# Designed miniproteins, single chains, continued (5), part 56

Each design is a single chain, and the fold is of that chain. pLDDT is the mean over its residues in the fold that is shown.

## One batch from the design tools (miniprotein)

Design m17934
Fold by ESMFold2-Fast:
Structure m17934 (fold): chain A 68 residues (1-68)
Amino acid sequence: MPSREELLARARELAAEIERIYPEMSPEEQKGARNLLAELERAIAAEDWERVAWLVQLAEKWLREFKE
């Protein structure tokens, strides 16, 4: 399992990447992005590192799908 510092760093990187491409997204993609970021912030605030790790993987998969 990644350390909490690695998960926080990766979450911030993914959030920045999502924010960078956000203006290029469709309205449906933007809604999905907002929901994903909100869930990630909630998991971090709850110190639910297992949830953070899962959401990081989900964000990475989501970004890959929208870069196709």
Scores: mean pLDDT 79

Design m17935
Fold by ESMFold2-Fast:
Structure m17935 (fold): chain A 75 residues (1-75)
Amino acid sequence: MSLEEFAERFRAGAEAELASLSREEARALVEELRAAEPTESIRVLSAEVTEDSVTVTLELTLDGESVTVTVTAPI
């Protein structure tokens, strides 16, 4: 699996999960993500909840290569 395939699968899955959340659940997740330590594969760059959406920006790393992915979902 390439870094681009990994990033797209991650983005699609994350978007689907975020879209299933209520605003309160999305806010709790954003607070948890902001407090999370980076892993070898995932680093949270920013996480925000607005009145109508949640947006998370992540750095994904696979085999020493990194890509930035932004996921936005309505809530």
Scores: mean pLDDT 76

Design m17936
Fold by ESMFold2-Fast:
Structure m17936 (fold): chain A 79 residues (1-79)
Amino acid sequence: GKERLREIVEQEIAELEKDTSIPQDVKDKLIELLRKILDAEDDEEMLAYAEELARLMGETFGMSEEQVQAVVETVRRML
């Protein structure tokens, strides 16, 4: 669960740093939130940052409310 989430987040940060299709300011915000998830002291704080990340991704990539909720639920199941 939690160890796998950490691994996924670290891989996502590395991929975002290499991505050239996302504007740099948006990329920096996404990476900042991903790093906050890794540095989170407890599961509640980690989930809160994951919810903020999912919302920012939804706005940035035009995801539906249902798709944003699915991302949050996936993170919750990994904790």
Scores: mean pLDDT 78

Design m17937
Fold by ESMFold2-Fast:
Structure m17937 (fold): chain A 118 residues (1-118)
Amino acid sequence: SMEEEKLLKEAEELKEKGQLAAVRKDYESAIKYYEEAIKILDQLPEDNLEALILRAEAYINRAVVLKKLKDYEGAIESYEKAIEDYKRAAKLADEETKKILEEGIEYLEEEKKKIEKE
């Protein structure tokens, strides 16, 4: 719907604001923007492929910032949420996109393990 398209656009803009804040090392603002993007995406259907991928990206970006803040528990939780969204997205995606998402899941599982062993 046009309303779903509007929510996706607003979430993307918030993700971009979070990324800009992170580049400036304003990690508190970066987290707030990613959390706002996630809240918008939580309103979209669980079978919206674009929403699942965008929400996973917001969780990944949040995890990276939380690692810089030494919030390892928060980083692990964010990676776990991103993995869940990529797994759901992989079930909806074509074979080429599914392969990319599965490679992404493997990467995120390894990033999570590195934190858990430190």
Scores: mean pLDDT 91

Design m17938
Fold by ESMFold2-Fast:
Structure m17938 (fold): chain A 77 residues (1-77)
Amino acid sequence: DQEKKRQELLAELEAALPRAEEALAAATDPAERAALAFGLEGVELLKKLLKETEDIEEALEKAEKALLEKRKKILAE
């Protein structure tokens, strides 16, 4: 059941966000802050795509592709 899996994933992501945001706010190390910020962006993107895309696998693939393109852009310039 795609809908049930999608709802469960969305609930887990929403439950994780406040904890991740607290961790980012408490972090003082630049590398840790960068990793946490990128992770939060990834969670928000996946959450958005899961809401917009009916197929969970397609949502995950779109999220991975978008994050990879963002990483390439940062590494290029």
Scores: mean pLDDT 74

Design m17939
Fold by ESMFold2-Fast:
Structure m17939 (fold): chain A 108 residues (1-108)
Amino acid sequence: MAEEMAEEKAETIKKIAEEPDEEKRKALEEELLERMKKLGIAGGSMSFSDKSEEVRKRKIEEAREALRRIVEKGGVKGAAGPVVLVEMDEEGKEVITDIIPLAVEAEP
């Protein structure tokens, strides 16, 4: 199901952000892409840093609409793409503060 893949993608993005080894990060990204391709699920992701609830709500709606358009074009069983909220730490490094899993399944 696309929802399960959205959750797995969210977990993988968190693991990638916490992984200091570039080679291991690349392997995790590649494994995720292979899995999604095998399941016929299209992918996307969106990140933003604005703390406004209004902007957050709008970005979630935009991401969901984009995923819906992907499945409406056909050729996939669904689409999965998390919305990632990021903040800059004191050292200027991006830190993930929230991950919202989003999925849209193709109608039978």
Scores: mean pLDDT 73

Design m17940
Fold by ESMFold2-Fast:
Structure m17940 (fold): chain A 56 residues (1-56)
Amino acid sequence: SLRQQYLEKQQQMRKLVEQYVQARKAGDTDKARQINDQIAAIGREIMALERELRAQ
């Protein structure tokens, strides 16, 4: 369901944010940048799912 996809994407986002914080603490700027790009991509997917859920 759309709600299940939304929850799965939210969980994926939380894991990415945790990884981003760890990369920053480690001083791994390249990894932090890559994770931030993934966060942005998942954020766009979440927004699209939210829009679809509200349209229903």
Scores: mean pLDDT 86

Design m17941
Fold by ESMFold2-Fast:
Structure m17941 (fold): chain A 55 residues (1-55)
Amino acid sequence: MVPTDEEKESMANVIIQTEERKKGRPLTDEEKEKIREAAYNSKDGLDLSERLKKI
């Protein structure tokens, strides 16, 4: 399924919250940008997961 730009932004925000919770700290602007870039440039959920592994 190809997500809409709104869905990609929503997913990026959920991922940011999840990562902040896992790390026990706020993410840096660089980390947030990498997550948004991964969400917007991914083709699907699998591609997104692979991009997130590098963050």
Scores: mean pLDDT 72

Design m17942
Fold by ESMFold2-Fast:
Structure m17942 (fold): chain A 63 residues (1-63)
Amino acid sequence: AQTAQNWARIRAGVSSAERDAIIDEAIRNGDQATIDYHTRIITAIYNDTGAADYAARLARIQA
């Protein structure tokens, strides 16, 4: 709960488009540390959906 609240506030300070660009760039470059970090955040905010989010982004980038 507290972690999700904190990350929601941090996310509000950065545009969704900018955050998406950062995550997508990390996936393109194989930056595993950044991928893991954002997957953890998505899981905390969206009730354990980090793996699904990563898979969807990977499919979009490879299209």
Scores: mean pLDDT 64

Design m17943
Fold by ESMFold2-Fast:
Structure m17943 (fold): chain A 100 residues (1-100)
Amino acid sequence: GELAEEAGRLANEGGRLAVKGSKNGTSGAAAGIGGSGAVAAAHLLGESKRGAEDAARSARSAYGGAEEAAKGSGGDELAKKGAELARKAYEIGEEGARKA
């Protein structure tokens, strides 16, 4: 369904940001954290109601980590994008948990 398609897009974009973040040191840290969290959340969304709940928790943790890293990196464009992806993964995970 649409939720699975959104999860797939998050996984692809999150994966790219995680790789980019790992190569950009401190300024890429938030992107790496947010991107990795989005990938993890997307992976869990396809399993079950329990998986969707776990995805929501994982994404929330990644979102918080990305926000803290963004503060440390000065809130550059890459850090903001990582935090935004983690937030979207969290929202999708919560929606999946509610509907499952």
Scores: mean pLDDT 60

Design m17944
Fold by ESMFold2-Fast:
Structure m17944 (fold): chain A 83 residues (1-83)
Amino acid sequence: ASSCVSLALSFQGELQALNVSVETATNLKNALIAKDVDDANRQLQIAIQEVKAKGTPRPGLTPEQEAEHLEKAFKSILAQCLA
C-alpha cells in the first residue's frame, strides 16, 4: 500500500476512537485516498463538529486541542497523499 493509503486508514481508526461516525471517518479516508482536497476538507469539518458535539476528548485535552490535533494530522496526511 502507498504511505497515503496507510496513513488514511490509520486516521480513520483514530477518528472512530474519538467517536466520530463510521460514515464521516470512512468518507474522509476515501477523500484523502482519492486526493479530493475539497471533499477531504469538508469531511474534516464534519469530523471536528462531531468531536466537539460528543465531548469525548482524550484525558487532559480540551475539545479545541483535539480539533487542533486532528487539523495537524489531516494536513500532514493530505500533504503525503498529494506528494
Scores: mean pLDDT 81

Design m17945
Fold by ESMFold2-Fast:
Structure m17945 (fold): chain A 88 residues (1-88)
Amino acid sequence: SMEEFGEEAIERVEETVREGVEKGLSVDEMIKRLSEALEELGKKYNLSDSETGLIIASVEVVVDTGIENGLSVDEMIERIRKVIDSLL
């Protein structure tokens, strides 16, 4: 269901962002890993390519601007949750 997709997407985003920060990954590498994780979930939940692409693009904007503005990992995750919830 879309609700199950949203919950698993937030879990994967949280894992990816926390690991990326811990490992000192670049913004570009974190965005790449987030994109790959969300593409896998979109396929698992039978989302269209356009639906998956919109979610990925929206999450990428939050991560990129969040890092540029010095947001904490928790603040970025909260904003991403709101974005994903608004798209589902």
Scores: mean pLDDT 81

Design m17946
Fold by ESMFold2-Fast:
Structure m17946 (fold): chain A 74 residues (1-74)
Amino acid sequence: SKAEEILAEAERRLEDVLARSGQVDRKTAINEVARVAKEAIERLEKEISDPQTLAEARQRIDELYRETVERILA
């Protein structure tokens, strides 16, 4: 589905930020993670018309955001 495509892209982008997090300061890495999550949510809101699918996908982005931030802070 379109939601699955957007989630997969967001996950890939977050993994890329995490891989590069050692090359930048922690605040910069966290800000980049926040930007990726925000862009993914904006794309979901634009492309997903079903409220339940949108809510579930947004929750998944929030989970990925939290997990990625925790991994950067570890």
Scores: mean pLDDT 86

Design m17947
Fold by ESMFold2-Fast:
Structure m17947 (fold): chain A 88 residues (1-88)
Amino acid sequence: SLARMVRLAVENALEALDGSELEREAAIAMVRIAAAVVVQIALKQGKEELAREIREAADRFVEAARAGDREAARRAGEELVRLAEEVD
């Protein structure tokens, strides 16, 4: 499922927050790729508002993860997974 794909990417990125900058950025890139796939599918389904919300949640995750804000990243990640479930 799309939600499972996003969840795995988010969980990996949260674990990578305690790693090197390279590991963190690689994991963040995987979350962005997963979110982009979900956005494309939402748009194909005519769910333009949902696609926008997914992009915004992914952007919040990226910003929080880069800032090392684990709690904010976790919340944004949970929102991203929830939104991906609405596309399935």
Scores: mean pLDDT 89

Design m17948
Fold by ESMFold2-Fast:
Structure m17948 (fold): chain A 97 residues (1-97)
Amino acid sequence: SMEDIKELQKLLGLPVDGVLDDELLDRIIHLAFPNLSEEEKEELKKGSIKAKKLVEDLMKKYEISEETARKILGLPDDENYIVSQEELIKGLLKMSK
């Protein structure tokens, strides 16, 4: 939602306009998912990335288990689950608490 986008923009120190633009998405990728390939970054920006790719990146970054990474993002135990931009934003806000 626009409110979730504004809250995330505030947390990241970006202008608070409620718009999910490339600047916000690039900041998210840089801070939360630095190990994604260029193709996976594009999939994330389009809302078409598989949950397993986000989970694997968090596991590498924080040296945590798959179960812990899934719980942090609020994602189901389905490797082929497609993560929407809205679900990603909600997961990141949950991580920031």
Scores: mean pLDDT 79

Design m17949
Fold by ESMFold2-Fast:
Structure m17949 (fold): chain A 89 residues (1-89)
Amino acid sequence: MEKARELIREAEEKFRAGDYKEAARLAVEAAKIAIEEKDEEAVKEVAELVAKAALAGKDEFILEVRKLASKEVQDAIAKAAQELAEERA
C-alpha cells in the first residue's frame, strides 16, 4: 500500500530526527490505513518501529502511540510485534 508505506517512511524519519510525537502520529495513521487495506506487512513495519522505540527507551513515542491509537490499532500492532518476536526465536 503506497500511502501506508509513505507514512511509515515519514514516521521513521521523524523518529530518527528525535520528533517522537510526530513520529507516533504518522505511525498510528499508517497502521490505520494498513489495517483498512489488510496490508499485514505494513502493520508489521509499524510494529517494528514501536519495538525499536521500546528497546531504545523512547517512552514519549510509546505513550503517544497508546494515546492516539484505538484499541483495534493497538491490538493489531501488538499481534504483529508478537509475530515478529516469534519469527526471531
Scores: mean pLDDT 81

Design m17950
Fold by ESMFold2-Fast:
Structure m17950 (fold): chain A 93 residues (1-93)
Amino acid sequence: ATVQLTFNPQVVENGKRYLSATVKALSDVNTLILVLRRADGSVLGVELLGENVKAGDVYTSSPFQVPASVQTVIAEVLDASGELLATATVTLS
């Protein structure tokens, strides 16, 4: 595995749900892009996490607001070419 991807604990403020993810580089990689999706594949958010990434580097995303209707969020980590490096799924209560 090139990276380790983990969802951070859900935060709820004013009835709105927020998710963030933490990505640890296990190898050197040129670019790390985080994409959050619904179960149907539609995009919730995209963030450039880092460039010229070195093994051992850790990046935490900005909080993403999750719509009230969404129960499943898929996180994908991509490189600059769009290659999938890691994926994680969370089910929200």
Scores: mean pLDDT 88

Design m17951
Fold by ESMFold2-Fast:
Structure m17951 (fold): chain A 80 residues (1-80)
Amino acid sequence: SLEEEQELGAQQVLGLSQGLADSVLAADGSERGRQVAQQILDNGRKAAQIILKDGTEGARKGEKLMQESAQLAKDLIDAV
């Protein structure tokens, strides 16, 4: 069902965000790395909330937030 798809999507973005944040912290455990990791986690929580509230539109907006998080992680890891 759409509701089950929303729940799965929300869980997937939370898990992916945690993995990205963990990768950032492993690369840079400094205050800067912690700030970037926190931004990635905040984006993940926002994406999950949007997916749960507005299924199809939420998935689209959540994907954009996750792309931003992936870019933040890449930029930080590439800089160390």
Scores: mean pLDDT 85

Design m17952
Fold by ESMFold2-Fast:
Structure m17952 (fold): chain A 84 residues (1-84)
Amino acid sequence: SAEEKALEARKKAHEAYGKLAPLLKEAYESGLLESDEELLKKLQEIDKLMEEANEYIDKGDYEKAAELYEKVVEKIEELIEYLK
């Protein structure tokens, strides 16, 4: 179902955040979070997409939620490559 796909996409988004978390900790400890404006903008975009996806789940728009969670994963993967 569309709901099952959205919930799977949400799970993958949470897993992607888990992979990003240790890299963000390193960026914080090195001062990159305070000095890299591009990094901050990428984080803001990811957070906005995640919030929008969660809102669509709450409204029952599962197809839109799944699309947005997939974009969260893509943006997190881009950010992980940026931080390597």
Scores: mean pLDDT 87

Design m17953
Fold by ESMFold2-Fast:
Structure m17953 (fold): chain A 110 residues (1-110)
Amino acid sequence: SMEESIALARLLAASGELFLTLRRYEAGGISPEEARREVAGAVALLEAAVDVLLPQIKDPALAARVRALLARIRALAAQLRAASAADQPALLAALVDTALQLGRVVVEAL
């Protein structure tokens, strides 16, 4: 449906935004505070997209995998908020990887 297509596009766009944030952060092009704001926005978009897409996943194993990946994204985002500057790049990289895995599982499930 059009609603599912829009939600999927938003999910993929949010994953791409996280990747670009990581690259700019590693290059020293953005502050840790700017990176945290961009991550919070992208995670909110991921959660909103999953709320639309998750009920459309008919395979219960894939639905469980999507829920597990979303829970991991939430946990990593919470850790990133509390993290020292030294720990932020590794957590941001793990968040990007988890978001890309989520996108792949959702595409496979639809």
Scores: mean pLDDT 85

Design m17954
Fold by ESMFold2-Fast:
Structure m17954 (fold): chain A 77 residues (1-77)
Amino acid sequence: AAAEALARLRELVAAAGRALAAGDRETAQSYIDEIRALAEEVRDDPEVWLLAALAARELTQALEQGVAPGPLRFAPQ
């Protein structure tokens, strides 16, 4: 369900962000790859697919620049 995919996306984005902040680039890349895989799984839900694709792009840019990503756009309510 879209809600389950969104919850998983939030978890992966938070985990990738923590790995980047810790300088653990291998773990960060692993989570980014999981976000990309999730995006492929949720193509039926274009809203979640777009969020996953954008998150993967932003995290990849942060990884390439050696900086932590900005505040999580999917923070729990």
Scores: mean pLDDT 75

Design m17955
Fold by ESMFold2-Fast:
Structure m17955 (fold): chain A 98 residues (1-98)
Amino acid sequence: DYKAKIGLELMKLKEAVKNKDVEKIKEEVEKLHEALKKYLEELASKGDKEAEKELEYLKEISDDKIKFVEWLLEKYKKEGANQALIETLEKALELLKK
């Protein structure tokens, strides 16, 4: 289940951010990007046009960790994600920009 995989990778990212482990943050961001692409690919294959557009953008930025985290942060803010997740993504972005 890609949705469960995304949740697990977000938890691991939170841990890496708490530890200020930039290398682990990069690793978890790559895994999260890949898992989200696979999830959106599945939704797009079932006719989800919004997922199709999001997938196209994620493929375009596949090697850009900063753009991926910026996009994910904006998406989760719009979707009303919890404050802890928003803070985790903001801190991950700060640490990646060093």
Scores: mean pLDDT 85

Design m17956
Fold by ESMFold2-Fast:
Structure m17956 (fold): chain A 84 residues (1-84)
Amino acid sequence: MPDERIDEIIRRANEAFARIRDLVPTEARIGVWVVALKVLSELPASVEDLAAALREALRRFDPRRWLEEMDAVVAYVLEILRGR
């Protein structure tokens, strides 16, 4: 993967996470950020669309469980993004 693509994925994940950070308990923040990175590695998305999809996932899945349930959470976020 070219460095430019990796840097762009990290930047978009950071920006999307920043938009929802205050909705996420401190102990769950790493898990939410990792999910954002994993989603962007599978499907390109805008910061706005990713932040909205992550917000919907926060309503369905306990953010403290996102690392343990990563595959299910990532699949759900990807489903939301594909429906746009």
Scores: mean pLDDT 82

Design m17957
Fold by ESMFold2-Fast:
Structure m17957 (fold): chain A 70 residues (1-70)
Amino acid sequence: SAEQAARTRALLQRLGTLSNEDVQEVFERAAEIFGKSPQTVLTDLSAGKLTEEQLRKIEEIIEEVERKKA
């Protein structure tokens, strides 16, 4: 949907503000939780294949990573 595409775009933009190391940590943590590889999570995110629950979980991980680096 347009809403899911907008949410995915916003999430990708937010990831773009993080360091490469922090982006890697986000995808590694998400991969462990989802039972996927980090590369698969990135591919699925970019293709709009992630569920609302999975998008929310990535958002939570980003918040945790940002909080630890502040």
Scores: mean pLDDT 81

Design m17958
Fold by ESMFold2-Fast:
Structure m17958 (fold): chain A 70 residues (1-70)
Amino acid sequence: SSLLQALQRQQQVQKQLDELEQQRREYLEKAEEYRKLYDQGIKDAGIDEGVYLIQAGVLKAIIQNLQRRA
């Protein structure tokens, strides 16, 4: 039925959102680790921080797009 299909789609989207939000949190945690290394004088760590922040930002955009479609 159309109702069952809608429910299954909502469950699938929620699972995808939960997985993407977990991955985004992991990237933000990595960025914080590299920021700490940068502050300690390991200047190359600033590049790694930037890469993880960009990846987290991309995931945020994907999450927001999926939420708008739901």
Scores: mean pLDDT 87

Design m17959
Fold by ESMFold2-Fast:
Order: C-alpha cells, then sequence, then structure tokens
Structure m17959 (fold): chain A 82 residues (1-82)
C-alpha cells in the first residue's frame, strides 16, 4: 500500500468511529445536524492537512496516523459533550 492509500484507510476507519457517535447525538436531541456537520468539517480540515504533510514528507506515515487518531478522539469528545 502507498502512503496515500494508508492515510485514506486511516481516515475511513476514523469515519467508521465518528458516524455512529454523531448519529446517536442527533437521535438523542443533543446535537443538531448542523453542529455535527461543523465537527465533521473540522475533522476533514485536520486530515486533509495531515495527508498533505505525510505526502510532502514533512511528517512520517506513523506521525500522520497518530494525528488522525488524535483528531478523531477530539471530535468524538466534542460530539459527546454536546
Amino acid sequence: LSKEEQIDIAVFEAQDKLVPVAKEAIKEGKASREEAEALFGEFQARYTAVKVEVLSGKISLEEGKAEIDKATKEVIDKLKAL
């Protein structure tokens, strides 16, 4: 697998964790769709920046995966705090 493919897989795995949390928050009336979309937008901005840094060689693939994991946890924590 290329570095790009490995980062894309990490993003897909992160989305698999984020989507159920967002759906539950919306179903429970704790979050609006707009609030969930804003947090997903924050996540997308973060992983897009990380992908650029990995592909340009500014950070390693391992560092990029760790940053995606960190961003995933931060967004999940924010969704649960709504």
Scores: mean pLDDT 87

Design m17960
Fold by ESMFold2-Fast:
Structure m17960 (fold): chain A 95 residues (1-95)
Amino acid sequence: MEKKEKVRELALKLGFPEELVEEALKNMKESEIDELLEQLEEIVKNLTEEVVEAAKIGVEKAKKDGKEPWQQLWDGIIGARLAIDEGVSVEELKK
């Protein structure tokens, strides 16, 4: 599977909108796509309802702040990582 196709598959499992993923990938360098793929593979291994919700909150906050699609995707990744690595609650992420 090509790197971009694998990113799409994993991002969908994490609950990211397909349109957001496509717009982000258009504006990312190959090295940034490689880093995104590594993060998605790690997150999917620890996938829970809380992790999916954390990613969704990150995306929604970035979208409200008027950030670009690639930044929205990365803020979603950061939200998921905070839930996995630091045990930050969904309620704290919503603030």
Scores: mean pLDDT 80

Design m17961
Fold by ESMFold2-Fast:
Structure m17961 (fold): chain A 99 residues (1-99)
Amino acid sequence: SSSQEKQARKLIEKLEERIRELEAEIAEAQTLTGKEARQRLIAISADLGVLRIEAVVTKRIYQKQNALSPEQAKRFDELIERLDALEARVAAQLQALLA
């Protein structure tokens, strides 16, 4: 139980770091134009999708094992919301490039 809770905390910290890296990549993609911008944003969108699935599945597994505190469960939800907001931002940037 306590070992699983410690593992869940480390996974949350890893997810937060990966989200920060993707936010930086989105900011860098804003400096690009044309085909290069499109290719970069498509790759970022794919990475966001994979990370979102990983976050949802990880939360579900640890909840099923009674290994998540309410605070940790809330933290997973906040990270999933943050990923959804970033995907919306990437989608808007891609739409602008196609206009």
Scores: mean pLDDT 88

Design m17962
Fold by ESMFold2-Fast:
Structure m17962 (fold): chain A 61 residues (1-61)
Amino acid sequence: MHEIEVPADGTAAEAARLLLAAPWLSEETKAIIREAGADLAALLARVPDEAVRALLRAMTQ
């Protein structure tokens, strides 16, 4: 079992891709997602929208 943060996987990349395609998401939030890349921890840290963070958590469960 790894005791460090898991590197970016397809799940985080898929979550970012779906959010970037979402028509309801603001351009400013999309810019943050593009900057964070496929790293789930970076996405959760940099995205301020609670609904978007909840969706990210749901997609990674």
Scores: mean pLDDT 66

Design m17963
Fold by ESMFold2-Fast:
Structure m17963 (fold): chain A 71 residues (1-71)
Amino acid sequence: AREEALANIRRAAEADPATKEILLDVGMKILGIPREQLKDPEVEEKALEAALDHFYSLAEDGKAWARRQAA
């Protein structure tokens, strides 16, 4: 469930710095927090969780949208 999604994407972020940057950017935008706050590790964790939760919620819709773009 959400815990598995968070664990899987967190592992992907650790393996790929570019993925981590994208997740942080999305999370900060969702939370409405300025990028300067990313210097705080607690804010970074919160941003990652917000981004992961967002993508988890959109998992089906996101995959359907991607399939439509690929068609």
Scores: mean pLDDT 68

Design m17964
Fold by ESMFold2-Fast:
Structure m17964 (fold): chain A 67 residues (1-67)
Amino acid sequence: MEKEIEKLLEEIKKLLKEAGLSDDAIKEILDKIKTVLKSLNSKEEQISFLKKLLDAIKERIKESKER
């Protein structure tokens, strides 16, 4: 994996842990992310996908905190 992609994945993992997700849930999400990344044919699309996911996770964390 490229260093930038790895950093984005680490940030996502950290946010999911911070949100209180179980290790199994985090693993499942990361496995899904990696599968999508392998389906994408360009580094630019992979980075864009991860950035969108990071933003979506931040929104989900805010929603979960409200509940």
Scores: mean pLDDT 76

Design m17965
Fold by ESMFold2-Fast:
Structure m17965 (fold): chain A 71 residues (1-71)
Amino acid sequence: MREELFEEVERALNAMLVYLKTPEIIREVAPNLSDEEIERIRKEAIDLAYQGKSVEEVLRFAEEKARELAK
């Protein structure tokens, strides 16, 4: 029970960190992206965090996705 609860809380905290940090990272690597593009990437990143991906992995995904869209 306690371990499962900690995993759920950690997942939620990771999703919140991703929500807060994703726009900042996207703006650093692709400052010309529209707000709509940033929101789409953020949504995908949050979904990955809820799937159990680490914050580091998810933020790297967001950075790579932003670079692809900034072509």
Scores: mean pLDDT 79

Design m17966
Fold by ESMFold2-Fast:
Structure m17966 (fold): chain A 81 residues (1-81)
Amino acid sequence: SMEELKEEAKRLREETLERMKTLSSEEAVQLANEYGKKMQELMEKAKKELSEEDYKKFEEFVDELEREVLGALLRHLRAEA
């Protein structure tokens, strides 16, 4: 369901943000890449399971979460510079 997909997406974001806090810059970039790959897999699953309307809503939700992760990565990298 869309609720299950959203919960998985939120879990991936929270795990990524928490783990990033203790990592080096190089490890944080690798973690962000892993997050991106996992989210791509989740998006492919959503595309098959959801209606067009629900998929668009899920895509918007995922885009917001990705912006949060990328923003955290940029702040982490700037703090280490």
Scores: mean pLDDT 86

Design m17967
Fold by ESMFold2-Fast:
Structure m17967 (fold): chain A 112 residues (1-112)
Amino acid sequence: MTPAEREALELGEGAREGILYAAENPERAREILEALARAFTAGALALGGSEGLRLAGERLAEGVKEAMERDEEIGKYAAELFIEALREVAEAQPENREYAEETIERLREIAE
């Protein structure tokens, strides 16, 4: 695993763990998820590579899916926030657009 791939996986794993923490703390979930989505956007932009965004997106999608199973309302809100974060990344870095769109579609399917 390259250092960049490791950083991308750590970003995605952090998002997954944070989303699950939000689902376990419903009273603070909105604040946690909003802060987490901002941090994810900054991290994704710092990675700068389409492959990195794909790896992070896969872990993120796992977190949203698990949150949906625990608390549908929190899971849906997480999906909504991260879809907006991914759109922001795709607009700022067009080379990431394809991977961002793949993750966005996966998040939409999970949030149905």
Scores: mean pLDDT 84

Design m17968
Fold by ESMFold2-Fast:
Structure m17968 (fold): chain A 69 residues (1-69)
Amino acid sequence: SLDEAIERAAKLLGLTPEEVRELIRRYAKAVGMSEEEVAGFLEDWIKTNPEEVARRILREFFERARAEA
């Protein structure tokens, strides 16, 4: 779910859930996707990668999300 993806990403990155939700919202709007579609990518990356690799992927993703906003 969106909320579960947010909580997991927040924990991995040392961010608050609210900060992660805002980054997802901004990125989704910038690229013309739903928040749920973006959350699906985050959940897949967390599920299919070791914790260290998932953390790196998420960090790079959110740095790009900030640039797109």
Scores: mean pLDDT 78

